# Designed miniproteins, single chains, continued (2), part 74

Each design is a single chain, and the fold is of that chain. pLDDT is the mean over its residues in the fold that is shown.

## One batch from the design tools (miniprotein)

Design m6547
Fold by ESMFold2-Fast:
Structure m6547 (fold): chain A 87 residues (1-87)
Amino acid sequence: SREEALERFREQAAAAQKKNPNLKIEVADDGVLTITVTDEDGKEHTVVLDFERMSEEQLEELLAQAPPSVRDAVRLAVLVARRLRSL
């Protein structure tokens, strides 16, 4: 179910944060994802994804334009969005 998929994603996000303390992933109940990465200079880079309202083309564009510092987090969010669409 959608709720089970979101809970699984929250578990994966928590595991990623334990491995990388500079990474924060927030999953809202409405499906909005907020990914924040702190770089080596202490600057925060934030990406907000409303995956339920984004087209497949917008998700591919976002992944292609993602900075290297947030690319893995954006890739994870895109995979979650695609999985939720298949449910």
Scores: mean pLDDT 68

Design m6548
Fold by ESMFold2-Fast:
Structure m6548 (fold): chain A 87 residues (1-87)
Amino acid sequence: SMEELFEELKELLEELKEAEREEWDSLVRKIGQVLGELMKLLSPEQQRELLQLWAEFADRLAAAKTKEEVAEVVDEFERELERILQS
């Protein structure tokens, strides 16, 4: 269900906040996979918004230098994703 996929995604996002940089690629791939499944349940409009959000998240994560910056990027992504899912 959408709710189960969102909960799995939140767990992966929390794991990303605590992860060492060497683990990022693996976690980002898993997050992307869950988002791919979530997208199948969304309207075309929600899919477009999610794709834009994901691109912004990837760019911001790549620019993050500290765990605090990673947490800010992750928290913003989660908030924006929840907004899209509620639309």
Scores: mean pLDDT 87

Design m6549
Fold by ESMFold2-Fast:
Structure m6549 (fold): chain A 92 residues (1-92)
Amino acid sequence: SKELIEEFLRLIAEAIEALEKGDEEKAREYIEKAREKLEELKKNGEKLSKEELLRLIGLALRAIGAQLDNPELEELARELLELILEALKLSE
């Protein structure tokens, strides 16, 4: 559903904000919640629109920026980027 996709995108954005602030605990929490929502999207056979895919690409660029600013959070940024990459596969 559109609501499930919006919740997923919100959780990704919250994880990025936590990474930007150097909040490891919050970043981990939001990454895990986003992972759960991604699995729900996959189970429901959800497909992302072009607009939603472009939003995910923008979020991926922000996550890369956050990792560069906070190199100690590299592993969490990597996990987040892997979640975004998996979500991009929902375009087909």
Scores: mean pLDDT 85

Design m6550
Fold by ESMFold2-Fast:
Structure m6550 (fold): chain A 65 residues (1-65)
Amino acid sequence: MTEEEKKELEKELERMLENVKSYLSEEQLAQIRKLFEEMVKKGVSYEEAVEKLERLGVRLVIESS
């Protein structure tokens, strides 16, 4: 993953967190950030990381009611 791709992923993460932060607990937000850090450390592809974040965001929005 390039530095530019990492910056775009951070931007997507912040966008997602802004959308859901009012519905989620601090613990849930910390879990999302931890998963992001783990993906970056593992060096997963940008496309795979975006897909995982989108799937997580959709699930959390549905579950957060």
Scores: mean pLDDT 71

Design m6551
Fold by ESMFold2-Fast:
Structure m6551 (fold): chain A 99 residues (1-99)
Amino acid sequence: GLAARAAELALRALEALLAGDEFRADEYLGLLEIVLGIAKIIGDEETVELAEHLLNGVRAFKEGKLEEAIAHFKKALAVTTDPAAKAAIEKAIKLIESV
């Protein structure tokens, strides 16, 4: 669903940043912004909150704010009920904790 897509895009953005590919990370962030916009249009309030936390988490990571990034991803994990979204977010948290 849309929640799983948002979480996967955030994970891919994070993996791109870890690989030093800021251009690819910015593309994934742009797609995540589109998912946020779609969620707002259709009134999917849970996916809006999820996507906002994911965007803030990736942006915090990009700025070197690792503790803030983890906090945002944990908030994203708490908001979603989608198992695929949870799995992607848990993987993102583990990647940040490995830095």
Scores: mean pLDDT 90

Design m6552
Fold by ESMFold2-Fast:
Parts: structure tokens; C-alpha cells; sequence
Structure m6552 (fold): chain A 72 residues (1-72)
């Protein structure tokens, strides 16, 4: 699960950098990234994913969120 989130976040980041998004699309992307970060934190707290997987997923999602925030 966490590896899939990392892959999806990295793919989304590459697509965003190659595309022009509206302010509304950027705002929606930021909210989605926040939700995914919260989910990863809850899964790690529950012991459903490893600490290493959680950190990788959070880092990828934070990078995605940062790109969306800068483009806004």
C-alpha cells in the first residue's frame, strides 16, 4: 500500500510538472495529498505498514503537495 502511494504520488508529480493545471485542480490536489498523508500516519500508528514505508510515502506526498502549492 505505502509503495503504491509513493509510486502514485511520484507519477502525479511528474504529470503535474509536464501539465498546466487550473487553480481549482491544484487546490483539489493539495487536499487529496493531505488526506493521503493523514491516512499513511494512521496506518503506521496502527502497525499496518512499516515505519520505513510510512516515511517514504509521506515524503513523496509532501513533495507532491509542495509542487502543487508552488504552482498555485
Amino acid sequence: MAEELVREAEAAREEILASELSPEELAAGIEQARGQIRLVEELAKAGKISEEEAERAKEALERLRAVLEELR
Scores: mean pLDDT 76

Design m6553
Fold by ESMFold2-Fast:
Structure m6553 (fold): chain A 115 residues (1-115)
Amino acid sequence: SAEEKVKAIFDEIKEIVLKAMEIDGPMPTLSAGRAVYAAALVLIGKSLEEAIEEALKVSSQGGSAKAIRLVQEGKVSEETLELIVRTVLWLSRKTAAELRAAKFDPAEIRAIPSG
């Protein structure tokens, strides 16, 4: 399921969001596109280091576009990408300490608007 796939890479998503917060300060919603793309790259088998390096080469909007392309290429399901977007947004509203302590909570994550 989408939840099982996102849960499997949840610790990597936390590190991606922490890195985004460190570079850009508190991550605005538009900066989430880089984090979403990096998380999608981890999901399809890239290392955390490779995923972050690749995501840093693009704008937030460019990251969102590349993540959508992975769905169009059949490498990531639309449901999985939607859950990655919500997970990134859910984590981005937390302090660094809260984010480090966070456990995967699909009910709370699904309550986050994807827009």
Scores: mean pLDDT 81

Design m6554
Fold by ESMFold2-Fast:
Structure m6554 (fold): chain A 88 residues (1-88)
Amino acid sequence: ATEEQAEKAGEYGNKGVKAAAEDPRVSATSVTAAAILVAGGEFNMLLGRGEEAARDLRGALDVLRESGANEEALKYMEKALKVAEEGA
């Protein structure tokens, strides 16, 4: 994974987290957990740990799905995961 791929995954992941944070149905705990996993995914991409990055971003997507997050949040998180998987 390149620094540009890590930045792109982080950008999409953070847009997903923001959309979830703006959804009153999503708990602050779920938003925080997803944000930590997005940060972990971006950091693992920067370290060349593509499999760990994909696991972190998949974890973020799962947290948002289980919390009932809106389609915009899920779409951005799916884009973040796709960038990490392509960089692995």
Scores: mean pLDDT 85

Design m6555
Fold by ESMFold2-Fast:
Structure m6555 (fold): chain A 81 residues (1-81)
Amino acid sequence: MEALLAELARQSPEVQRQGLRHIAGLLQQELDRLERERARVMAALAGAPQSVIDRARAEFDRRLAELRARLAEVQALADAL
């Protein structure tokens, strides 16, 4: 991602916007996939001890927050062009 973003910075503003929006789309697909995986895992853990459920939830919350932050950064870069 970082190498692709650096390469895009040398292109025309239109090419940069198109590239950044494509990257944002890929990050959104990853986010949607992770949210679906979270739903499946949480459903599978419905009978598990609360400590197990809490650890799994915390891990997914962290990973989702990381992806949302990256998506926001890429969207901000596209909006600044």
Scores: mean pLDDT 83

Design m6556
Fold by ESMFold2-Fast:
Structure m6556 (fold): chain A 79 residues (1-79)
Amino acid sequence: SMEEVRELVERFLAYVDRLIQRLRSLGAPEEFIARLEEIREQMRKEVQALLDAGDVEGALRVVYEAAREMEALLEELRA
């Protein structure tokens, strides 16, 4: 369970890193990239703290919330 959550988090972070690199190559505004990086880093820190405390459900909730926030930002970019 906890190991599966750590693996999920690592895969999600790797995905976000690739997304950021892709968006930079496409000329996305730097302020937009900075917002994505802030969400990524905040999620990483919160998830690490929750997993260190043994809170697997809390860690999953934080990942879900971060994904939703990033989706909202991507919608802003398309507008």
Scores: mean pLDDT 84

Design m6557
Fold by ESMFold2-Fast:
Structure m6557 (fold): chain A 64 residues (1-64)
Amino acid sequence: SANDIVDDIVFGDKETRLKALEEFRKAPKEVQEKVKEKLQTILDISKSLSSEELIDYLEKHYTV
């Protein structure tokens, strides 16, 4: 899923991240757009939240 790809890109080790990037490039356009939206949301949130608030957000929405 788009969430799994984002999880692996953001929190995966180097090998997991490389595999997630391959999956992203091979994914249907709808999934690619959802991954981009989720990454943009994380980027936007990281600019406005404290480190503790960002950690809480990531723990609630991502499983890594």
Scores: mean pLDDT 78

Design m6558
Fold by ESMFold2-Fast:
Structure m6558 (fold): chain A 62 residues (1-62)
Amino acid sequence: MKKRLVVPAGGYDRARELVEKAGGELISRDEKEVTFLVPEDKAEEVYEELKKYFPQARIEDA
């Protein structure tokens, strides 16, 4: 199963690097936020790392 990770648009470059390393992918991007799809087994680790830079980051079910 996969999880959705949502980060502020300004966090795209940092989030993309972490998500790609975890085997995830970009699914949507707009002016306010960017959404990635990440393998469930790695989603928590990526989410915790992203929250250090983007406290507004969210993790959701796919």
Scores: mean pLDDT 81

Design m6559
Fold by ESMFold2-Fast:
Structure m6559 (fold): chain A 92 residues (1-92)
Amino acid sequence: MLEEEIRKLREEAEKLREKARELVIESASKVARALSRLVTAKMDGNKEEYEKALKELEEVNRESNEIEKEVQRLAKEAKELEEKAKELEEKL
């Protein structure tokens, strides 16, 4: 039945959106921790810890950029699945 196929497509789209939301939350958490560590090292005047924290922040920023691309890909796939579901619904 087309109704069952429509339901599965929408469920798959929602799973992709949920995965995208989880990635955004995890990425934001990592960035916040790296920034906190950098600020603490700077305030303490610890040059060694500051350099270490700066490198960690650069790595986390690179990860964040890759996660942003992944989130955009998941959002696009979810939209395509929803559009396919709408096309099938119109044929009912």
Scores: mean pLDDT 86

Design m6560
Fold by ESMFold2-Fast:
Structure m6560 (fold): chain A 94 residues (1-94)
Amino acid sequence: SRDDQIRQLMVDVQQLLDRMTQQAQQRGDSTSQQTTDVARTQTQVYIDSFDAGRLSSDQVGQQVIDMLDTLTTVLPPDMASRVQQRRGTMRRAI
């Protein structure tokens, strides 16, 4: 279902952000490491709110898109490109 797709996309975003946090840490990029770690935690809040029925698919999808749009303005180009790809996928799902 569309709800299952949105939930799976949030899980995929969380996994991407976790990998980016580890990559930033390995590169000594403390700013990106903190930024992606905070976003990973925020994505869990979105998943929990969706699972609890507090946010609809449209509402949670838009909040994830807004978060990803913010990340693209502050992350290095390689990470920003990955985030933009996920943003595009989420936008098409809602």
Scores: mean pLDDT 90

Design m6561
Fold by ESMFold2-Fast:
Structure m6561 (fold): chain A 94 residues (1-94)
Amino acid sequence: GAAELLRRAADLLVEAANLIESLTDDLDVQIDVGVAMLLVAVARLLLTRGAPVSEVAGLLRRARDIIRQANARIGNPPEVQALLAQADALLAAV
């Protein structure tokens, strides 16, 4: 169901964020990734509380956009792009 897709999208965004952090020492990029990780944490909490799918999806899409911008700043490593593409497919299905 939609909740399972959102949990999987959240997991992929966390994996992408952790991979970016491992690939760069740029403090500004690390701060942006940290903000995205906070949005994912809030989305996960809202999912456990039974919040509307639209609200949770909105937070995850915002986190995705931040991670995508961070990935662009480090030269768009294909491993991060692959994780973002998988997250995009799951979020589009919700």
Scores: mean pLDDT 92

Design m6562
Fold by ESMFold2-Fast:
Structure m6562 (fold): chain A 64 residues (1-64)
Amino acid sequence: KDKLLEEVLKLLEELGKVVGAAVREVGVDNADEAILTTEDGDVTVRELIARIGDEIAALLSKMK
């Protein structure tokens, strides 16, 4: 119900879609291949998963 909670859920949903698309296109075997292009440049599946984990941890520490 809070604005912050809505923003967090939206961010997680968007990140989940990006990860899902990357895994679907590449497969787990190509974790080190640059397969996703963002405004920050090319990202590998391994880097994407690590970044999402870090962001989720940061959000959880801020929420509670």
Scores: mean pLDDT 64

Design m6563
Fold by ESMFold2-Fast:
Order: sequence, then C-alpha cells, then structure tokens
Structure m6563 (fold): chain A 61 residues (1-61)
Amino acid sequence: SEMEKNLEALKAFVESVFADDPALRDEVIARLDEAYAAAKSLEEFAERASEIMEEALARRA
C-alpha cells in the first residue's frame, strides 16, 4: 500500500538522519510504527508522522 511504502521510506530516512542518536532513532521508529497501525488513511498517517518528525528534530536543536 502507499501508506506502507511511505512508512518504509520514513524509517530509512530516520535511520540515516538519527544514526548518531540510536535512542532517539529507535523511539521515532517505534512512534512511526504506532502511527501507521492507528491510521485509517494516508492523510492521517502523514499528519501524525509529520508531528513525530517535527518533535524529533526539535529535540536535536
């Protein structure tokens, strides 16, 4: 599915961007998995994934 493809791409991105912080990387991946499981549509997943990524990036600032 398109949602599954987006999840896989986001996980790969997170693994690359947060490679230097394995704890944060693993937390973000777990949150993305939870968001995917809970989402009823690509739009819901994208919205929640955006929030998760924004929060993770803010923690690096």
Scores: mean pLDDT 84

Design m6564
Fold by ESMFold2-Fast:
Formats: structure tokens, C-alpha cells, sequence
Structure m6564 (fold): chain A 91 residues (1-91)
């Protein structure tokens, strides 16, 4: 159906934002280990924006296909936890 196709496209956009967020989190961790707190914070900021976008697409996909809600929300929540742990390492 058109709704299934739209949900699939939104899920794809969510996965793209998730991949970018993970890349920024890893860059933030690498900068933090080197003592570059400014660059670590900048990369973590980028990760946070990508996580917000992933959450937006997750909600839109779940609105079209509620069966996806648990899976997509867990992926976004796991990323927030990963970003929070990276931020804690920067303190």
C-alpha cells in the first residue's frame, strides 16, 4: 500500500540519521580521548541534531505503521543513551 511505502521511506531516512549520529558520536569520543573538548562538544552537538531528526522520522513511520513503534523508538532511545554516555566521558 502507499502507507507501507511511505513508512518504508521514513524508516530509511531514520536509519540514515542514525548512521550519521553514530559517526558523530564516535568522532566526539575520539576527540575527547585526545583532550580536544571543543571539537568533542561540536561533534556531539551534531550527533544530537541527527538523533532528533531520527526521532522525528521514527514517529512519522510509526504513525503510518504502528507495528514499527516499539522497534523504531528503541533504536532512537539506544542512541540517546550512547550520546549521553559520550557526553559523560567529556566531563
Amino acid sequence: SEKEKEAEELKKKMEEEIAEAKEYIEKAKAYAKKGDKKKAAEELGKATEEIKEAGYYAQKAADLDPSLSEELNKKVEDLYEEAQKAAEEME
Scores: mean pLDDT 87

Design m6565
Fold by ESMFold2-Fast:
Structure m6565 (fold): chain A 61 residues (1-61)
Amino acid sequence: VTREELARKASELVGAEVTLPDRPYASDRELLGRVAILLSDKVPVEQRPAVAAELRRFVFG
């Protein structure tokens, strides 16, 4: 999964634009962790577990 694909998926789940920093990531796990931090500011607390589960499914299948 590319950073651009993950940013697009996160934007769809949040309903707002999510931009990932243009940085190398050591693994899909690290990339997913970075996105989770960004989502913490844009997603209501009660929806965060569901959004995190969807992103994990998207990244790892």
Scores: mean pLDDT 66

Design m6566
Fold by ESMFold2-Fast:
Structure m6566 (fold): chain A 80 residues (1-80)
Amino acid sequence: LLEEAERALDELRRASVELARMLGRPDVAAQAERDAAATLEEIRRLYEEGRLELVEAAIEQARALAEWAREQIAKLKAEA
């Protein structure tokens, strides 16, 4: 479960950083790196508290956001 969370957040981080770089926003890319690290720390705390349902929800949310970011990247490439 934690390994899945780390993977989902890494996918979100990579997609968010790529999107930010395409927009010429290295500051936003740096923020995405920090946000991913903070979210993983929160997920680890929820796991330690035994709140596994919230950990699962966070994983699905991260996956959905990564998909959204990839869709934005595809749209930007299509408009180029």
Scores: mean pLDDT 78

Design m6567
Fold by ESMFold2-Fast:
Structure m6567 (fold): chain A 96 residues (1-96)
Amino acid sequence: SLLEKIREIMEKNGISEKDIEEFIKTFEEEYEFFKKLTDEDIRNLPRKLEGAEEPDPKVLAFAEEIARLVEKIPDRAVQLAAQVALNKYVLKKNKE
C-alpha cells in the first residue's frame, strides 16, 4: 500500500515513529480534503501548498523518494496531500 511504502521510506531515513504517525495522519486528513474538491477548485488553489524554507538534506532525500512514489499514482488528491504533509514536516523541524 502507499501508506506502508511511505512509512518504510521514513523509517529508512531515521525519522521517529511519532513523526511518521503525524505525517501519515496529516497525509490522510489532507487526502480526504482534496478528494472532495473539483478539478477547477484544485487548479485555483493558492501557492500556499509550497514551502518557502530550504529543506534539510535528510528531509530532501526522503521527500524525493515519496515524490517518486506518488508520481506513479494519477491522482491529484494523493499528490497534493503528500506535498502538504512534506511541507508541514519541514516547517515543524525548522522551528525545533
Scores: mean pLDDT 74

Design m6568
Fold by ESMFold2-Fast:
Structure m6568 (fold): chain A 86 residues (1-86)
Amino acid sequence: SLTLRLQVLEHPAFGYMVLGTATWTGGPAEVKIRLEVEGGEPSPVRTAAPSDVSTATAVIQAKPGQRVTATAEAGDTRLVRTVEIR
């Protein structure tokens, strides 16, 4: 199964950052994650090699009022989550 989590972090030097974590369990599959910020450039695609448990992590900077959308893919499964920065 594929799990996608988003965490909003505040950093003194960078402002808000969104950490996305995609975890796959249940046999070997490549995991991919990408973050998109409203009005900005997307994160690089982060990939984890096939394993019985695979975790891929991506990070993106955001500003209050922006939405960040994460897309995670593993095998035939795709998950999308959105968070608003407040």
Scores: mean pLDDT 81

Design m6569
Fold by ESMFold2-Fast:
Structure m6569 (fold): chain A 81 residues (1-81)
Amino acid sequence: REEVERRLREIFDRAIEELKKLGASPVAIQLAEELFRLALDPSGTEEEIEKIRNEIISLAKDPEKVQEVLDRALREMREAL
């Protein structure tokens, strides 16, 4: 249980760092942080997660690579829960 929160933080931090390396804007980084918070929130809906994910991708200069980073992070977070 205590280890789960640490793993989730590590996944989140890695994803944000990778997005920054891909040239994500400060707005895109804020949206990614919101996306990951919603993914961890039991009240967060799949529709809300999908909407924010698509917004981040639409802001990207390299949407395919950004999508890969986001989808990997979301998968890893779900596996860690």
Scores: mean pLDDT 78

Design m6570
Fold by ESMFold2-Fast:
Structure m6570 (fold): chain A 117 residues (1-117)
Amino acid sequence: MELKEKTEEKIKEAEELMKRVEELMIEAAREAGELALAHPEVAAEINAITFEAASEATKLLSEAQALIKKARELAKEEEKVEEALELAERAIELARKAEEIVKEAAERVKELAEKAA
């Protein structure tokens, strides 16, 4: 069915996006750590921004992961494919919000470091 193919596509999109956000979080944490070492006068502020963003993004990704697990379970039943699609779309929204939080925090950290230099 066309709907079943669309549902599997959205589940895959969500999983790929979640993986990209996890990689972005690792890179952002690494950069923030380097900037905190280079600018000890703002290190506490850099660490606070990074920790808050990581905490929020992790909560969103955990919720998205739970939704994708449920979507894959529902997608096995033809009559529940539409519900699985809705869950996959919600997981994508949560993962995109997590991406935005991480990117905004990384930009704020860079601006703090530039002003401290």
Scores: mean pLDDT 88

Design m6571
Fold by ESMFold2-Fast:
Structure m6571 (fold): chain A 74 residues (1-74)
Amino acid sequence: SSADLIAAVKERVAAYFAEHNVDPALQQSYLTLLDSFRDADASPAQVAQWLRWLSRHESPEMQAFLLGLAEEIE
C-alpha cells in the first residue's frame, strides 16, 4: 500500500539522516513532506519523482541514497 511504502521511505530517510548527522530541521522537513504525500494519497511514482528531483543538488552519497529509494518505491 501507499502508506506502507511511505513508512518504509520515512524509516530509511530517518536512519540515513541520523547516521550522517543531518540538521534536525531538514530531517523534519523531509519527513513532514512524506507524511503529506501519504495523506494526499500521492502515487509511488510521484514520490519517486520528488526524490529524484531532490537528488540533483545533493552530495554523491545522498544522490545514490535518494535515487535508490526512488527505484525501490516505483
Scores: mean pLDDT 79

Design m6572
Fold by ESMFold2-Fast:
Structure m6572 (fold): chain A 104 residues (1-104)
Amino acid sequence: KIEEAIKAAEEYAKSKEEELKELQKRADEAVASGDAELQEEVRLETAALIAEILAVYYETLGKHEKAKRARELAEGLRTERDPEERERLIAQVRELQKETAEEL
């Protein structure tokens, strides 16, 4: 059920609360300093974390293929070094987020 999947995703997000706080701190520092490299690293880590949360959501719904895709996106965002592929992966996470929001 959607309600159970939302709860599972929320619990996973809560388990990542310290990581989210650290990402927000780094994001604020990157913006304040104008550090483009740090801004990019924060964008990638944030997208990867969103993908992990979506993977938990879809796994709980029994949509194993979407869950696998979300996990692959999270891994790709942490390992990919090509700027164009990085932007493509971020765009795919955003598309998956939009799909999820439309289903809610």
Scores: mean pLDDT 82

Design m6573
Fold by ESMFold2-Fast:
Structure m6573 (fold): chain A 117 residues (1-117)
Amino acid sequence: SLSETLSQANNLISTLSSRSSELTALIREAEELRRKGKEVAGELLDEVIQTLRDNKNTLISQQNQLTSSLENLRRDGASSFDILQQTVQDTQQTLSRVDSSTSEARRAIEEAKRLLS
């Protein structure tokens, strides 16, 4: 239904914002670890930082697409509903992939912490 899809879209915007903030914090943590231990874990942390930055950019792009789809629905009504449904599904799939990638990055950060302790 339209109401259900709108609820899902609004929930996803909130989730995307929350995940982007989480990624920003992880990037800062990884950059700090990289600064402290570049000789021991520099290459690992460079890869982690790049992955986290790519993930954050992906979430920002998806948030922009979802916001645009909602704005189009407001202006165009029912004719834009199918696009919003597709954008919701694409956003859910993207979040799943980003969450998996971020979990791997978190494990690499914990490994770097062990190497630097």
Scores: mean pLDDT 88

Design m6574
Fold by ESMFold2-Fast:
Structure m6574 (fold): chain A 64 residues (1-64)
Amino acid sequence: DLQAIAEELREVLRRGERADSETFARLAEEAKPLDARYQQLLAEGKQLPEDLRRYYADLDHPVG
């Protein structure tokens, strides 16, 4: 479900926004199962809102 993935990613994002690099990396590991489901949705032509798409893109290259 796209909405459930979006809600879970938003919660991880909120934790990451106030976190140092170590905590952010830990949260990125927690987001890996959500990332796999999101990749499947992308293959189906579905997209997350822009704020979450940016967060997802930043999981591999965190810039704060």
Scores: mean pLDDT 62

Design m6575
Fold by ESMFold2-Fast:
Structure m6575 (fold): chain A 117 residues (1-117)
Amino acid sequence: VIVSNNPFAIRLALEAAKKAGIDVKAVITREEFKTQVELALGGYNVPLLTYKSDEELLEIIEKIKPKLVVFADYVPQEVIDRLKELGIPILDMREVLTETAPFEEQVEKLAEALKKL
């Protein structure tokens, strides 16, 4: 799954997953960002789920039981720690994409990181 409130980061992660041959089960965003994220998902045929609290986010992820959670935005360390306790692998896009680069280069770099998982 992809967790982000940022339409640009979501689109980047979806393109990277496509290049890596990875099926995205869901995109998860805060309820307030639903409309902006729905626009970014045009043509991707991926479910969009929303959450109102970090607890609800964790409940959604635990229900899906994904093989990987990709975070594109800042997420509280407590959420990351809880997912690690549940044994769910995490990829933080900010640790992979540490430099300012064109969209296509960021997609390729993220796709290579995803292929190694």
Scores: mean pLDDT 77

Design m6576
Fold by ESMFold2-Fast:
Structure m6576 (fold): chain A 63 residues (1-63)
Amino acid sequence: KAQELMEEMKRIAAELAKEYGISPIAARFIASKALQELLTEKGLDVTAEELRKRARELAEKYA
C-alpha cells in the first residue's frame, strides 16, 4: 500500500544522506521527488528497488 512506499522512501533518504554526504533534508527531498515521478509513471505498482534506483539517479544529478 501507499504507506509502505512512504516508509521505504524515508529509508532510502537515510541511505542517500550517508552514501552521497548530503543533508538528511536534501536526501528526503530527492527521495520524495523520485517517489512522485514513479507514482506518476506507474501508479502504486512501484517496487522498493525501482524507488531506490531512481532516487540514486536523482541524487547523482542534483547533488
Scores: mean pLDDT 78

Design m6577
Fold by ESMFold2-Fast:
Structure m6577 (fold): chain A 78 residues (1-78)
Amino acid sequence: MDPEARFARLRAELTARYQAEKDKLNADYQSRIEEAKKKGDEETLKRIEKIHQSRLNYLDKLYQDALAEIEARLAAAR
């Protein structure tokens, strides 16, 4: 049996999903910040940046937690 090959694939899929979600968050952020920049709204810019950072941090945490779960399952695989 090839548990290492299976879990390597799961890690690759997780990483691809993480990158796709990150790209979506960045696209939304760019749209929002561009709109605020056109208006010269510094307060809205700061708010958008803080929200974006919070979303990225949460996504990173979910990714790390899921990655740790895959590693734990790999270690326990027999």
Scores: mean pLDDT 82

Design m6578
Fold by ESMFold2-Fast:
Structure m6578 (fold): chain A 74 residues (1-74)
Amino acid sequence: SAEAEALRARLEELRAEAERLRAQTSDPGIRSMLGVVIAETEHALRLLEEGRLEEARRALDGAEKAFQAIKQSM
């Protein structure tokens, strides 16, 4: 579905951004927190593959909020 494709694109973009930022930081605490965001995006992608669209959307929302909080702490 168009909604599933849009969620997948957003999850892959978030994962890529978190991976890029993790590669650019030397702070081990920030690296660890970004690793959690990456793991959450991978979990959300699995939910999406299972057709669990509502749960994937909630997981994306949580991961995006966590990522924004990490960026504010940098």
Scores: mean pLDDT 88

Design m6579
Fold by ESMFold2-Fast:
Structure m6579 (fold): chain A 87 residues (1-87)
Amino acid sequence: SAEEYFEKAREYLKQDNPLKALSYVLKALELDPDNEEIWRLLEEIADYFIKNNEPSIAAFIYRKLLELRPDDEELQKKYEEALKKSN
């Protein structure tokens, strides 16, 4: 279920495993694409990748969120900043 994948994603993020957290939150998103809690966790995972100097992965995640919320100015700004930091 989306809830089970969401809970696994949160646990992996708490365990400092953002790649597994990303895998599970994307599975949750596939099952429940309109769930705002899933969108918030996905953004938290992207922000985590920025803090860990992984801007290319963060840019991928922000782009996925912009496909769901194209008019979100804050997400657009985060996406553009992540692209500028990508090596």
Scores: mean pLDDT 86

Design m6580
Fold by ESMFold2-Fast:
Structure m6580 (fold): chain A 57 residues (1-57)
Amino acid sequence: MAAERKKLEEDIEEGMERIELAVRAIEIVNKKKVSLEDYQKAVREEFERLRRAREEA
């Protein structure tokens, strides 16, 4: 409940920082800008597709 909510906030914040660092690394290596929101959305959509494929199979 309350403890779980606090843990979720910390996990989300840490996840955001890690994603930002990963995007920064990709930008440096490939010398191009990557939209953080698009990157995060793509990862989430891929997970949803995997779940749907299993359900429909």
Scores: mean pLDDT 66

